Designed miniproteins, single chains, continued (3). Designs and how they scored, part 3

Each design is a single chain, and the fold is of that chain. pLDDT is the mean over its residues in the fold that is shown.

## One batch from the design tools (miniprotein)

Design m8072
Fold by ESMFold2-Fast:
Structure m8072 (fold): chain A 56 residues (1-56)
Amino acid sequence: GAARAAKVEQQGKQHLATASPEKQKLLKDIADKLRLIGDRIEEGIKTGDMSLSSVK
């Protein structure tokens, strides 16, 4: 079952709540960057081309 995944997610949120402000900011910055990368990948899928480099 997905019980372990849910537990890990809850522990992650708890660590964010109890972590120092600097660590919370760092984790948010990482999450924002991962989201931006995800959006780029989704855009590539929609166009049928996942290449990040233009080959001429």
Scores: mean pLDDT 65

Design m8073
Fold by ESMFold2-Fast:
Structure m8073 (fold): chain A 74 residues (1-74)
Amino acid sequence: MSSEQAQAIGKLLVPKIEEKGSLTLEEIRELLKEVEGLSEEQREAIFEEIKKYSKDGLVTGEQLEKALVSVLLS
C-alpha cells in the first residue's frame, strides 16, 4: 500500500471515528469501497489487517492508525 492510499483511507475513516468514537468492521468495509485507487484485493488486505487490531468488532482511531502503519511497513 502507498502512503497516498493510507492518507486517503485515514481522511475518510478518521472523521467518522471522531464523530462516533469507533466504527464497526461492517462500517469500515463499506467505507473502504469509497476509497479511490484501491483494487478489491487491496481493500480486502487492508480490511483483514484492520480486523486484527479490532476489539469486539469495533475499531478506534488508535487501532486504525496501528493497522495502517502495519500495512505500510509490509
Scores: mean pLDDT 79

Design m8074
Fold by ESMFold2-Fast:
Structure m8074 (fold): chain A 62 residues (1-62)
Amino acid sequence: SALKDGEAGKKSGEAAAAMVAAWGARQNGGDPELAERGIRAGAEGDAEKAVEGAYEAGLSGL
């Protein structure tokens, strides 16, 4: 169904975005796990967890 197809596409996009964020974090000395968690939380609509993950990833890059 279109809804299930959209959900599968969302999960694939989320995984791709998380991998790109993790790669960027590795290149800049940040924490790739925190970067991935931030992206996934944002995709789930949890803005607070997305912001927390981004903040922690930024701090780990310092």
Scores: mean pLDDT 63

Design m8075
Fold by ESMFold2-Fast:
Structure m8075 (fold): chain A 80 residues (1-80)
Amino acid sequence: MEKVKEAGEMLYLSLKNGEEAGASLETLVKGALDAVKEMEEKGFSKEEILEALRIALELAKKEGNEKAVKALEEVIKEVE
């Protein structure tokens, strides 16, 4: 659980930094998909990956980061 929470928090931080650097929605989606692939390579289950994505989405919503919200919603659809 802590590993999953940390992955979600780190994913959101990465997306937030990308958005602040002027990344497009497409670039943020690609970044999140690359993070999903890294989690798979590290042995995360599909359920753990979806939980990490949901944690990142909740953080994006709480901070009002609409671009990160859209990117994460798109990635969640692709992983499901």
Scores: mean pLDDT 85

Design m8076
Fold by ESMFold2-Fast:
Structure m8076 (fold): chain A 78 residues (1-78)
Amino acid sequence: MEPLTEEEKEKILELLDKLLALTTDEELKKAIEELKEKVKKAKTKEEVIKALEEFAEKYSEKLTVEQGDILALMKRSI
């Protein structure tokens, strides 16, 4: 299990803040805030990857192209 660096964590949280800024849907805002809390509590890269995959599985169909690009960038940033 690979440790999550503070730099990786901060980058993902920054991208989540950008995703929130583009979001007007209240359900998606809540889901992104929950994802942000999971990332803040994460200690390993696997925990972050799992949280991002679960979010993508549940909400990717509701995302705009720009929001989807941010999610893909988060996955590549780990």
Scores: mean pLDDT 82

Design m8077
Fold by ESMFold2-Fast:
Structure m8077 (fold): chain A 73 residues (1-73)
Amino acid sequence: LAQQLLQQAQDFRQQVEGEIGRLQNAAKDTLAQDKEKGDIEIQKANARISQLQSLARQFEQQAQQQVQQLLLS
């Protein structure tokens, strides 16, 4: 059970990292084509990245807390 919770947290982190990478690459590509459009896309990407990082952190904390409970039980 502990390894399952840790695996779920790791899978979610990988998904978040993949999505962050995709957003960063898309923003950079847009910036290369159009500076003004690129600046807007960077702002949007940064906002989404902050949301994803917050969600990943929250999920990881919950998973770690559950693992701690299982190990101490």
Scores: mean pLDDT 77

Design m8078
Fold by ESMFold2-Fast:
Structure m8078 (fold): chain A 76 residues (1-76)
Amino acid sequence: TRSRVAAQSTAASILGAVAGDEDEGVAMIEDLIRAHGVDSVSPVSLELLAARTPGPRGAALRERARRKREELERLE
C-alpha cells in the first residue's frame, strides 16, 4: 500500500544514514520507485535520491519531494 511503501522508503533512508551506507538506502528507494512509482515513496527518500542524481532530473525529484511534503501536511 502507499502508506507501507512510504514507511519502507523512510526506513531505507534512516538505515543508510545510521549504517553509513547510503548506497544500500538508495538502492532500496530505487527498487520501491521501480515497483510502485515515484509518488509512492516518502519525501525524505526522494530528497536522498535527488542528492545522488545530477542535473535536471535531480532538481525535478527535489521539487516533487517538496510538493509531496505539502500534500502530506494537508492530510495530517
Scores: mean pLDDT 69

Design m8079
Fold by ESMFold2-Fast:
Structure m8079 (fold): chain A 81 residues (1-81)
Amino acid sequence: DELAKEIYEKLLEFKEKKASQEDLFNYLKSLGLNYKPGKESGEIIIYKGDKSTGEVLISDLIEGSEEELEEIAKKLAEMLK
């Protein structure tokens, strides 16, 4: 999936550059994704219509392993279809 690969590469870029939460949120908005606070501090829910990630730690999106970032990128790409 080309879109999943593009999202994955962007998430890797954010990790390598130690990007801010604002950079991440601006990127999600640019994809047409919405986000809202999760129940706990540092959690968000990324959603589009009836599709969502559920609660995700913001730190996992910025500092997660390559495998974790690839998995979330695939999930975000699926939500955009």
Scores: mean pLDDT 81

Design m8080
Fold by ESMFold2-Fast:
Structure m8080 (fold): chain A 115 residues (1-115)
Amino acid sequence: DPYEKVESIFEDLKKIVLHAIDKYGPIPVLTIGRAVLAAAYLLEGKSLEEAIEHADKLSPVGGQAEAVRLVLEGKISEETFELIVKAVLYLARKTPEEIENFEFDKEKIDAIPGG
């Protein structure tokens, strides 16, 4: 279940989004792309620290290729990947205080049109 998978990493996903905003600022391509890739690495089975480090090392082009690899190798489903994008987009629109206090909300996340 894609929702159960994203919910299971949601506390770490909040930490990933906060890290990306702090490091890259409000630049959507860097903030959103890096956070989505780090979340995908968490679901692949990397630690939070490894997920962030690996995502941060990739160029934008390398990050796109890596996201495609994770889906094509079946390490995450396309549906799970789409839900990660929605969750990151939802969190990236919030202030740091709102992100820290946010609880997983399936209805609010699912209402995002996609990445």
Scores: mean pLDDT 77

Design m8081
Fold by ESMFold2-Fast:
Structure m8081 (fold): chain A 98 residues (1-98)
Amino acid sequence: SMRDQLISQGYNPTQVIVILSNQGNASVSDQISVINSIFNNVIDSYRKAGQPQSVIDSVRVGQNVAIQSIRDGMPVDQAMQIGFQVMQQNIQQVRQQQ
């Protein structure tokens, strides 16, 4: 598949979905699947690092924003940028309040 070819060339999953979306080769379901994979990997990393539940919840907020943006017809690169921005802003806020 074109996805596998791009991965073999050293592109990360985020770059792959942006490229495929721009070429009209990524379905909405494929875009959501990649978003879920990326955010689940972030959650797993934070859990292994012993981060508090408030940080994990902040990642999920960003994930949900990214998924909803895709469903609303936003380009995948913009949707992911917004999702990560919301995630990072929430993490910063909860860490400052603890």
Scores: mean pLDDT 76

Design m8082
Fold by ESMFold2-Fast:
Structure m8082 (fold): chain A 87 residues (1-87)
Amino acid sequence: MSLEEKIELVREILEESVRNKWSIEELVLALRKHIPDPGELMRYLTLVMESMSEEERRALAVAGTGDPNATPAEFALRFSETLSKLS
C-alpha cells in the first residue's frame, strides 16, 4: 500500500469513527487491521490529524473520549496509551 493510500485509509477510518461514535479502543483496533506497526500507525495518524480542520479534530476527540470538553491533545495521548496496551 502506498503512502497516499495509507493516509487516505486512515482519514476514512477516522471519519467513520466520528460518524459511528467509536471509542478510542474501537478506533485503534480498526486501524491496526490495516497498519499493524504501532510506530507507522502513529505517524500516519499524526499526518492525517494535522491535515484536519480544528472542528474535525474536536469532533474526533469528543467521539473517541466521550468527553464534550476533550482536546485533540488529550485524544492523541489516550490513543497512544491505548495503542501501547493493545500492542
Scores: mean pLDDT 82

Design m8083
Fold by ESMFold2-Fast:
Structure m8083 (fold): chain A 81 residues (1-81)
Amino acid sequence: MDAELRELEAEARPRLEAARAAGREREGQAIIARMLGRALGLPEARIEELAARMLADEASRAAAIAELRALQEAANAALEA
């Protein structure tokens, strides 16, 4: 997971830097959501739905962040089993 996440971060870095430089904070959040979703092994359709929520409104963004956090916690719990 950690090594795969770092590789995904390296791939996303140029796009994330460009978005930040242009002040496109929401695009940066969508890029991070796609990266984390892939690291967690989510289906592509779900990853794109979460990314779309990052670009929508504040409530949708907060819900997507909460969902990603819950999935990360579930993945950590599975590693203990």
Scores: mean pLDDT 72

Design m8084
Fold by ESMFold2-Fast:
Structure m8084 (fold): chain A 99 residues (1-99)
Amino acid sequence: MIEELKEKGIELAVEFEKAKKAGIEVPEELKKEATEIAEQLRALIPDEKERMLLSLEASIAIAKLNKDEEMAKILEEMREAVEAGDFERAEKLGEEAEK
């Protein structure tokens, strides 16, 4: 159940990025579905670290969609740092990605 919701959340993030790149208004049905899944995930995942990991997985999927291999690699390293509890390293990697 929770893994299915995580996967669907990532899929919707990718569909939103595709619509944005195409200059198309995101369909109302997708917006509704994204809201419902986000609410369910927030209720089911009480741990902030797990929510951060899910957010990073969605960002990695978007970077891969954009064929941005360098960004995808940085996001994967951030995910590994968060998983290890090294939040300082994750924050530093995020800052380096923006510069």
Scores: mean pLDDT 78

Design m8085
Fold by ESMFold2-Fast:
Structure m8085 (fold): chain A 92 residues (1-92)
Amino acid sequence: MEREERIKELEKLLEKALKEGVDQEVIDAIKTLLIVEELGVTPAAKLREIGVEIDLELGKMSEEEAKAKLEEIRRWEEEEVERARKIVEEYL
């Protein structure tokens, strides 16, 4: 499925969920998947990555520490996206 088609399907699913008055957890999960399809990352993960880059540039963090923190952020994001995917699949 094309990325644009996936976005349209998620938008339709979000409209349906909002009309049916489903739990906020389901609405938030659909929004998370939409944001990831549009931006390739979650806003929370991107903000954390920027924070690491700034600290590295300012000399507050070693290159080794920065790499470790970026891997931690990546794993956290993958877990959040997977949780959202499972919630949406259970709603379908």
Scores: mean pLDDT 82

Design m8086
Fold by ESMFold2-Fast:
Structure m8086 (fold): chain A 96 residues (1-96)
Amino acid sequence: MEEEEKIREELEKTRGITLSEKEARELAWLLEIQRRLGALAKELLAAGKSLELPEEVLEEAEKIAKELLEAIKAGDRKKAEEKLEELIRLLKEAAK
């Protein structure tokens, strides 16, 4: 809830954009996904690991990402967090 309010306040102050609560919630999740995937990419690069993933891992990641987006759209914060963590774990373990 605080992240949604903060994003709405920052956008209204900076760009004069007014978001609905649903739009603010979806945007908060997109920014969180971007932050966590960016942090993972930096961690993998610092460890000297490749981002070249097997096709099977990419297919599983796509499936998890679809379930994550469905949870976000449904407003299921717990399910969305679980799916985001599952996606990050899959990508981290698959990187060599």
Scores: mean pLDDT 72

Design m8087
Fold by ESMFold2-Fast:
Structure m8087 (fold): chain A 80 residues (1-80)
Amino acid sequence: SAAKEKEIEEALKNGEKNLAEGKELLAKGDVAAGVGHILAGIGDLIHAVLLGKDDPELLEYAIKRGEEIAKKNGFKIDLS
C-alpha cells in the first residue's frame, strides 16, 4: 500500500540521517554520541525491512535500499 511504502521510505530516510550524523560525530571524537546515532540508524534500517516483511516486493526493496544506505556510509550490513 502507499501508506506502507511511505513508512518504509521514512524509516530508510531516518536511518540514512542517523548513520551520516553518527559518522560525523565519530570523526569529531564524540564517540558515545556517534555510536548512539549509528545504532539508531541500523535500527531504522531494520525497522524498514520489518515494515515490508509481509510484502515480498517491499521486503526486497527495503533490504536492497537499507544495504545501499549502510554501504554509502561505510558499513557492511546484511539485512536479508
Scores: mean pLDDT 87

Design m8088
Fold by ESMFold2-Fast:
Structure m8088 (fold): chain A 70 residues (1-70)
Amino acid sequence: MKDEVIKKVLELAEEALKNKDNPLSRSVYITNAANLLYQNPEVEEEALKKIEEKDKELAERIRKSLEVIK
């Protein structure tokens, strides 16, 4: 369901925030979030908006990873 995908993306974003001091772990969570959004384009804008409300830089990094996949 749409809500389940958004929840999973937000969980990955939260893990990225917890790993700010570990660039490698942070990158894995960012990449996984971007891949999940690529597979579920219908939730992209809603999920990214919610991440931007928490951390604008993280949302931008996920967006850039998504652009590389596209």
Scores: mean pLDDT 81

Design m8089
Fold by ESMFold2-Fast:
Structure m8089 (fold): chain A 64 residues (1-64)
Amino acid sequence: SKEDIKEYLKENMSVEDLKTALALDNDTVLGAIRHEVSEVIPEAKTLSNEEMREILKEVLKELE
């Protein structure tokens, strides 16, 4: 679920990592994150880069 993806990101990315990924905001970085998450949470394969960006923004907001 989206919540499982958020929990994975919270456990595997620091606030600094999230800020850096969002600052770069390019398809290569978003695609790499999506690929890494999909190895653990297969649902991440169905996400677009836009959807992954929005999830990263939500996770960052929840951690701040």
Scores: mean pLDDT 79

Design m8090
Fold by ESMFold2-Fast:
Structure m8090 (fold): chain A 85 residues (1-85)
Amino acid sequence: SSLVDSNLQTIVDNPSEAYRALREILSTVPESELDALIEKLLQILKENPELKPTVLHALRVLARYGPEPVSSKARYILERLEEEL
């Protein structure tokens, strides 16, 4: 979705703004949109491995503040990414 795409771009370009953008999304957007955000973060990491720190930061925000089951999914992915990428 365009809203997820905009927030993903914010995360990539400015991690400090990503925190605010993600919290706004968590209060407004259905859980299915948060799953799409996670998938797009993983795709960006696959294409741009140098952005690993930014992607990890975004996943930490989702793991800490996201609704279940999205928070658990983000935590699981975060743990795997910290070991392999």
Scores: mean pLDDT 72

Design m8091
Fold by ESMFold2-Fast:
Structure m8091 (fold): chain A 80 residues (1-80)
Amino acid sequence: MALSRAQLEAEIRELLREIEALLDKYAAQHPEDKAALERGKKVMREDAEQLLADPSTTNAQLEGVRRHLEALKAKLEAKL
């Protein structure tokens, strides 16, 4: 099913929140990686927000971001 741009933006923002929470759980289990994980969270959030703020970003590009974040979430859940 094709999502509207507003739905894609909402899904991406929700996935970012969920991934950040999972990264925090992972950092609690791997405190040696905490600083690298915090930098990774910041880069991921900034890259996604830049893409979301650009009105020329296509729904296909947003779908690609959503799928990438869903895959990342699944990988993090599997490691916890």
Scores: mean pLDDT 81

Design m8092
Fold by ESMFold2-Fast:
Structure m8092 (fold): chain A 70 residues (1-70)
Amino acid sequence: MLSPEQRALVEEALAAAAPAIDAGDWVAGMKALDAALEKVEAAVPDPLERLRIRLEALLRADERYAEVQA
């Protein structure tokens, strides 16, 4: 499970992608998410922690996009 600090980083990255995802533009949403995660990952030296943060952010973005499509 992610720590509260890691969850906060995921929420920050997701917030950057949210406008595009909410507009139904998955491609633009993923570009925004990737840019935000690149900044987060620069501050996290452990590759496993970076992977966990990225996977959680991708899952949360997918869930948000599915809700917009429903």
Scores: mean pLDDT 80

Design m8093
Fold by ESMFold2-Fast:
Structure m8093 (fold): chain A 92 residues (1-92)
Amino acid sequence: PEELRRLGEEYRPEFIELVKEAHKANLPDEERERFRQRLIDLGLEVTARLYGRPVVDENGNVYELKPMSYEEVREFARRGLAELRAEIEKLK
C-alpha cells in the first residue's frame, strides 16, 4: 500500500496532464473508451507487479504477473504512460 501510494504520488501530475491532453484532443467516443480502458489496465498491471498477487478486474480478468522491484515498476509505469501519450498525439 505504501509503495503504491508513493508511486501514485510521483506519477499523479503526469497522469492528470495525460487526461487533460486526451480531453483537449476531443477523441471520438470509441477512442476515449479505449484510452480509458488502457489506463485502467496499466494501473492493474502496476498493482499486480508491485504486490505479486493476482488482481481481478470487474470483468473477471485475472492479472497474475511476476513481481517486480519498486524501481522496475516505476520504469514500467513511466514507459506505459509515455506510450499512452504518444498514442494520444498520433490521434490528434
Scores: mean pLDDT 69

Design m8094
Fold by ESMFold2-Fast:
Structure m8094 (fold): chain A 94 residues (1-94)
Amino acid sequence: SAMREEIIRKIREEIERFIEEVRADPRVSESQASELETLLRLLLHEMEKHKLSREQAIENVERLRAHVLATNSNPALRARVTALADRIIEIIEE
């Protein structure tokens, strides 16, 4: 079944807050922050536009986490992305 609009709105709020926190973190480069914002906005767009099921949404979040962890060695960024992925999955499973 497709995710409810309320769940998608909560995910948007978490993503927007995360982007602001990453941009404010001096341990994260402008390039890393910009790339991550692009990936997160694409994830959110796919959830909203394609009316993903909860299972599909979780798979997309896990794929994003795996991609970031495979392409980034920055421990601060890796920790932040892991925490965000866990939080988004928690919201989806409500």
Scores: mean pLDDT 86

Design m8095
Fold by ESMFold2-Fast:
Structure m8095 (fold): chain A 92 residues (1-92)
Amino acid sequence: ALEELQRRLLPEERRLAEAAEPFLRALSEEQRELLAEIEAELRALVDAGVSAEELRAFEEEAVARLREAGLPEEFIRRLRLLVELYVQHLEA
């Protein structure tokens, strides 16, 4: 299950990382720390096997945090796509 999720996500994560790379250099240290914290929280929730509903609730909270911190829309789109990929895996 987790190994299949990691195999499925790897190409998408690479594409998202490549698209976001130019914007990463423009982020403050605080913005980079917030992004890393949110990504770690998402991974912890997936590893814990939480419901799709809990992942979607996390998505909305995380999006609000990123917007409040002034991160570019590209990072919000990346987060939403990552959550959608995890939710689709849970529903499969």
Scores: mean pLDDT 75

Design m8096
Fold by ESMFold2-Fast:
Structure m8096 (fold): chain A 85 residues (1-85)
Amino acid sequence: MTPQQQIQDLLDQAMQAILDGDWDRAIELVRETMRLMVENKVSPSDVETWKGMLMNVMLQAQAPPEYIREVSDLFEETIEELKKQ
């Protein structure tokens, strides 16, 4: 499986966990996705696009504010790390 396919699969799983209201699983999947994005030197613009998509899904699913903040922080930290490369 290509790194892009692995990232997409993890994002799809995170999105499903969000829709299921399984916030802890969603956070774990987001962390794993961010790790793969850094390892594979994904562009910051692509990460920003995925951040927008996931944040929108979390808002539509009425995720608790603490989980929204944690996901946002994880994406921001990842984007800043990628910009240093």
Scores: mean pLDDT 83

Design m8097
Fold by ESMFold2-Fast:
Structure m8097 (fold): chain A 88 residues (1-88)
Amino acid sequence: SVEKARELLEKLKELVKQLKEAKTVEEANKILAEMDKILVELGELILKSPEKDELTKEANKIVLEAQIIAAKLLGDEEGVKKARELAA
C-alpha cells in the first residue's frame, strides 16, 4: 500500500517534469488528464495508509506545483496568483 502510493507520487513528479516541458495546450491537457487518473488511485491508497498525513502533504505539494505550471503555460496570470495565494 505505502510502496504503491510512493510509486504513484514518483509518477506524478515525472508528469510535472513533462508539464514544465509542454509547449502546447493539447500536450498540457493530456499530461493533466494522466495526473488526475493517478491522483484518484493515490487518494484511495493514502486513505488506507498509516503514513496518510505525510503522503497527503507530498501529494498536495505536487498538485500545487502542477497547478502553477499549468496556469503559467496557459497564460493564466490570475490563476498563477490565486495558486500562490492558496499556498501561503
Scores: mean pLDDT 77

Design m8098
Fold by ESMFold2-Fast:
Structure m8098 (fold): chain A 82 residues (1-82)
Amino acid sequence: EPVPYSPEVEAEVEEFAKNNAEAAKNGAVAWVATVEVGGITISLVSGSDASLAQAAKLGLLDEAHKAALGKGSIEVKRAPAP
């Protein structure tokens, strides 16, 4: 029975969201990307376009990652810059 997600990918997304949540509390928000992991929606908040590009390079915005998460929904939008 295929496992649609891996604990490693799920942990990576969770960790990225937690680290960026601290930056958002300080008003450093420029980009928001939402990812659904294991039936929960995680908002990835970034303080720069470079951070969003890095998330894409990590595959968080790739179809492959959505497949690995089993049920992935990725929405990318720009938040007001601080």
Scores: mean pLDDT 46

Design m8099
Fold by ESMFold2-Fast:
Structure m8099 (fold): chain A 75 residues (1-75)
Amino acid sequence: DKEKLIEELNAVLDELIAKEDDPEMIETFRAAKKNVELIVERSSEEEVLKMIEDLRKIAENIEAMKKADEEVRKR
């Protein structure tokens, strides 16, 4: 379902934009969000699901990095 893939990809990109502190990365995610329909149209369903999985892993990494940064600031 193309609509479901667009919705899921937009949701994970919104989460990344909210969690990311790097302006360059935020611009990258915003650019990706503008192209979500095009990405879904040009990619297979499996490729889009892989992108969503990879982006979720990036979100997990951002949270881990923020926790590590907070620990360094407390020192």
Scores: mean pLDDT 78

Design m8100
Fold by ESMFold2-Fast:
Structure m8100 (fold): chain A 65 residues (1-65)
Amino acid sequence: SMEELWRQIKKKSEELDKKLTESNKLQQKAMIDPKYLDTARKLEEEAARLESEYNRLVHQLAMAQ
């Protein structure tokens, strides 16, 4: 349903924002201490996956309207 699709979009948007914020903070820490590089990279990869999923859902919503 459109309501379910909208709910999924909102959830993915919130997850993406959270991952991007965490990634940004860890990237800043990684500039001082390289031990954070691996964790920052993993969050970037998760954010990229969430962004792809978000974009797919937005396209589905556009087609449904």
Scores: mean pLDDT 82

Design m8101
Fold by ESMFold2-Fast:
Structure m8101 (fold): chain A 71 residues (1-71)
Amino acid sequence: SVEDLINEFVKNTSMSREQAEELARLLNYDPEKLRRVLPYLKGKSQEQLDKALEAMKANNGSISAFLAALM
């Protein structure tokens, strides 16, 4: 479920629950999209994740903008 993926983001990354819920909303609660981005979140600081979320919001929810900001 999407809630299980949100819990996994909070447990296995530096992402806060608020950030994980915001990412889920930006991905329109699509579990396949959430699963695809999870590997890119591991090992990132909370600052890097926050910047990536801001880049995503600035680019109309673009996954490409999110991933580019994490790379």
Scores: mean pLDDT 84

Design m8102
Fold by ESMFold2-Fast:
Structure m8102 (fold): chain A 92 residues (1-92)
Amino acid sequence: MEEERSLEEKFEYYKSLVEALVDELANNPNDDVAIKKLAQVIVYAEETFPPEKVKEFKAFVEELMKEKLSEEVRKRVEEEIKKIREEEKKKK
């Protein structure tokens, strides 16, 4: 959907997904499934939104993770993001 209104709705939806997954990880830092889902949402947002929205999304995610998650959990999410990006490049 290329309409501005639909794009804004998708952007808010992705932000809500990140908030829910970050809250889940704050309560259960050993949840590997939540780590993978959070990493997937971030990668899909990078592919879905225009560059300006991606910058806003990344800033939002980084701030939220710094406030609610430990450094070790943040590193695990970053490692999964890198792994997903590498796997998608290989599938291309």
Scores: mean pLDDT 79

Design m8103
Fold by ESMFold2-Fast:
Structure m8103 (fold): chain A 80 residues (1-80)
Amino acid sequence: DQAAQRAAFIAQKQAELDARIAEVQKLSEAELKALYKELYASLSPENQEFMDRLEPYLSVETAVILALALKTAEEIRAAL
């Protein structure tokens, strides 16, 4: 069942995202800035533009979490 396989894959990616967010919350500001730069470079041009529009309103930690969520969404779309 493709719908069940899709749901299982999405659930797995969401669990991975939750685990990465928990790790992000342990990082220093310098580590968060380095991780954000790396994540931003790995995003699609569309998601980079989206981040550029929101960045002035976000803390570094929130920007990292949002970039992780966008990367997770890109991985889900690429697989489905």
Scores: mean pLDDT 86

Design m8104
Fold by ESMFold2-Fast:
Structure m8104 (fold): chain A 93 residues (1-93)
Amino acid sequence: SARIEAIIAQIRAEAADPSLTEEERRQIEALIAVLETGDVEAALAGLEPEARRAVLRAVAVLELEELRERNPDMPDEEIREKQKELWEEVERA
């Protein structure tokens, strides 16, 4: 998606901020890796549970936004079910 590519570019620009902590940089790099490769397990390897959940929440938000943009006629009930599934995934991390 051109939108996901633009989001990745923006996140990379923000990752260049020298005020970020080492942990915040690792979370941003993991988020980019998930968005580029789709390999959640590999991207989240080495992150603490709270950091993993933060990355998965960000991924879930972007995934739901893209789903709505690609499927404007999708019923709200189907979107809510997908949101619930993604949120349950975050809790398991």
Scores: mean pLDDT 73

Design m8105
Fold by ESMFold2-Fast:
Structure m8105 (fold): chain A 100 residues (1-100)
Amino acid sequence: SPLEKKAEEISRLVLELVLTAVAKADAAGRKDAVEEIIKLAQEFGKKVNELIKEKGINVEEIGELAMEFIEKVEEIAEKYGLDLSEEIERARKRLEEILE
Protein backbone atom coordinates (compact mmCIF):
# COMPACT_ATOMS: atom_id res chain seq x y z
CA SER A 1 0.00 0.00 0.00
CA PRO A 2 1.32 3.53 -0.80
CA LEU A 3 0.12 4.70 2.64
CA GLU A 4 1.90 1.80 4.38
CA LYS A 5 5.10 2.63 2.44
CA LYS A 6 4.97 6.31 3.54
CA ALA A 7 4.28 5.31 7.17
CA GLU A 8 7.26 2.90 7.03
CA GLU A 9 9.48 5.67 5.55
CA ILE A 10 8.47 8.03 8.40
CA SER A 11 9.18 5.25 10.95
CA ARG A 12 12.64 4.64 9.38
CA LEU A 13 13.37 8.40 9.46
CA VAL A 14 12.49 8.57 13.18
CA LEU A 15 14.53 5.41 13.94
CA GLU A 16 17.59 6.84 12.10
CA LEU A 17 17.31 10.12 14.05
CA VAL A 18 16.95 8.20 17.37
CA LEU A 19 19.99 6.00 16.66
CA THR A 20 22.16 9.01 15.68
CA ALA A 21 20.97 11.15 18.62
CA VAL A 22 21.55 8.29 21.11
CA ALA A 23 25.03 7.61 19.67
CA LYS A 24 26.01 11.31 19.96
CA ALA A 25 24.54 11.62 23.48
CA ASP A 26 26.38 8.46 24.59
CA ALA A 27 29.67 9.66 23.02
CA ALA A 28 29.24 12.98 24.91
CA GLY A 29 28.74 11.08 28.22
CA ARG A 30 25.15 12.39 28.50
CA LYS A 31 23.31 9.36 29.94
CA ASP A 32 20.30 11.56 30.88
CA ALA A 33 20.05 12.71 27.24
CA VAL A 34 20.12 9.06 26.07
CA GLU A 35 17.27 8.22 28.49
CA GLU A 36 15.19 11.25 27.36
CA ILE A 37 15.68 10.39 23.65
CA ILE A 38 14.65 6.73 24.23
CA LYS A 39 11.59 7.81 26.27
CA LEU A 40 10.62 10.28 23.52
CA ALA A 41 10.96 7.52 20.88
CA GLN A 42 8.78 5.15 22.97
CA GLU A 43 6.08 7.84 23.36
CA PHE A 44 6.20 8.53 19.59
CA GLY A 45 5.73 4.81 18.82
CA LYS A 46 2.84 4.59 21.30
CA LYS A 47 1.08 7.64 19.78
CA VAL A 48 1.52 6.30 16.21
CA ASN A 49 0.17 2.85 17.22
CA GLU A 50 -2.84 4.42 18.99
CA LEU A 51 -3.52 6.64 15.94
CA ILE A 52 -3.37 3.67 13.52
CA LYS A 53 -5.62 1.58 15.82
CA GLU A 54 -8.29 4.33 15.96
CA LYS A 55 -8.12 5.78 12.40
CA GLY A 56 -6.00 3.44 10.28
CA ILE A 57 -2.97 4.82 8.43
CA ASN A 58 -3.25 8.63 8.17
CA VAL A 59 0.10 9.79 6.73
CA GLU A 60 -0.61 13.50 7.43
CA GLU A 61 -1.32 12.87 11.14
CA ILE A 62 1.65 10.47 11.47
CA GLY A 63 3.76 13.21 9.81
CA GLU A 64 2.53 15.75 12.39
CA LEU A 65 3.60 13.37 15.20
CA ALA A 66 7.00 12.91 13.48
CA MET A 67 7.48 16.70 13.18
CA GLU A 68 6.66 17.08 16.91
CA PHE A 69 9.21 14.31 17.61
CA ILE A 70 11.93 16.13 15.59
CA GLU A 71 11.18 19.40 17.46
CA LYS A 72 11.50 17.61 20.83
CA VAL A 73 14.82 16.01 19.76
CA GLU A 74 16.04 19.54 18.89
CA GLU A 75 15.00 20.70 22.41
CA ILE A 76 16.94 17.79 23.97
CA ALA A 77 19.98 18.63 21.78
CA GLU A 78 19.88 22.28 22.97
CA LYS A 79 19.35 21.25 26.64
CA TYR A 80 22.38 18.88 26.65
CA GLY A 81 24.64 20.77 24.22
CA LEU A 82 24.55 18.08 21.52
CA ASP A 83 25.42 18.98 17.92
CA LEU A 84 22.48 17.45 16.01
CA SER A 85 21.82 20.41 13.65
CA GLU A 86 22.65 18.53 10.41
CA GLU A 87 20.69 15.41 11.46
CA ILE A 88 17.63 17.49 12.47
CA GLU A 89 17.71 19.47 9.18
CA ARG A 90 18.03 16.21 7.19
CA ALA A 91 15.12 14.64 9.13
CA ARG A 92 12.87 17.67 8.51
CA LYS A 93 13.74 17.70 4.78
CA ARG A 94 13.12 13.93 4.40
CA LEU A 95 9.79 14.20 6.26
CA GLU A 96 8.65 17.05 3.97
CA GLU A 97 9.61 14.93 0.91
CA ILE A 98 7.63 11.91 2.25
CA LEU A 99 4.54 14.10 2.88
CA GLU A 100 4.46 15.38 -0.74
Scores: mean pLDDT 88

Design m8106
Fold by ESMFold2-Fast:
Structure m8106 (fold): chain A 73 residues (1-73)
Amino acid sequence: MSAKEYLERAAKIAKEAGNKEAEEYARKAAESKTVKDAIDYISKAGREALKMKPEDRNRVLKELGNAISSLME
């Protein structure tokens, strides 16, 4: 799967969990034109995800981690 697909999944999970900031940062990461900007937004989304319930947080962080792995390959 592409980094964009993982980031769109992260945004959907964050939206369903009610964290609009995590959703917006994951969406901005998916729309980023450079790896550097994408990673910056992924980092911000991850920080917001830490405020979520453990089950939702772990799902968001997994998708963000998959996106980083995809961008680095």
Scores: mean pLDDT 86

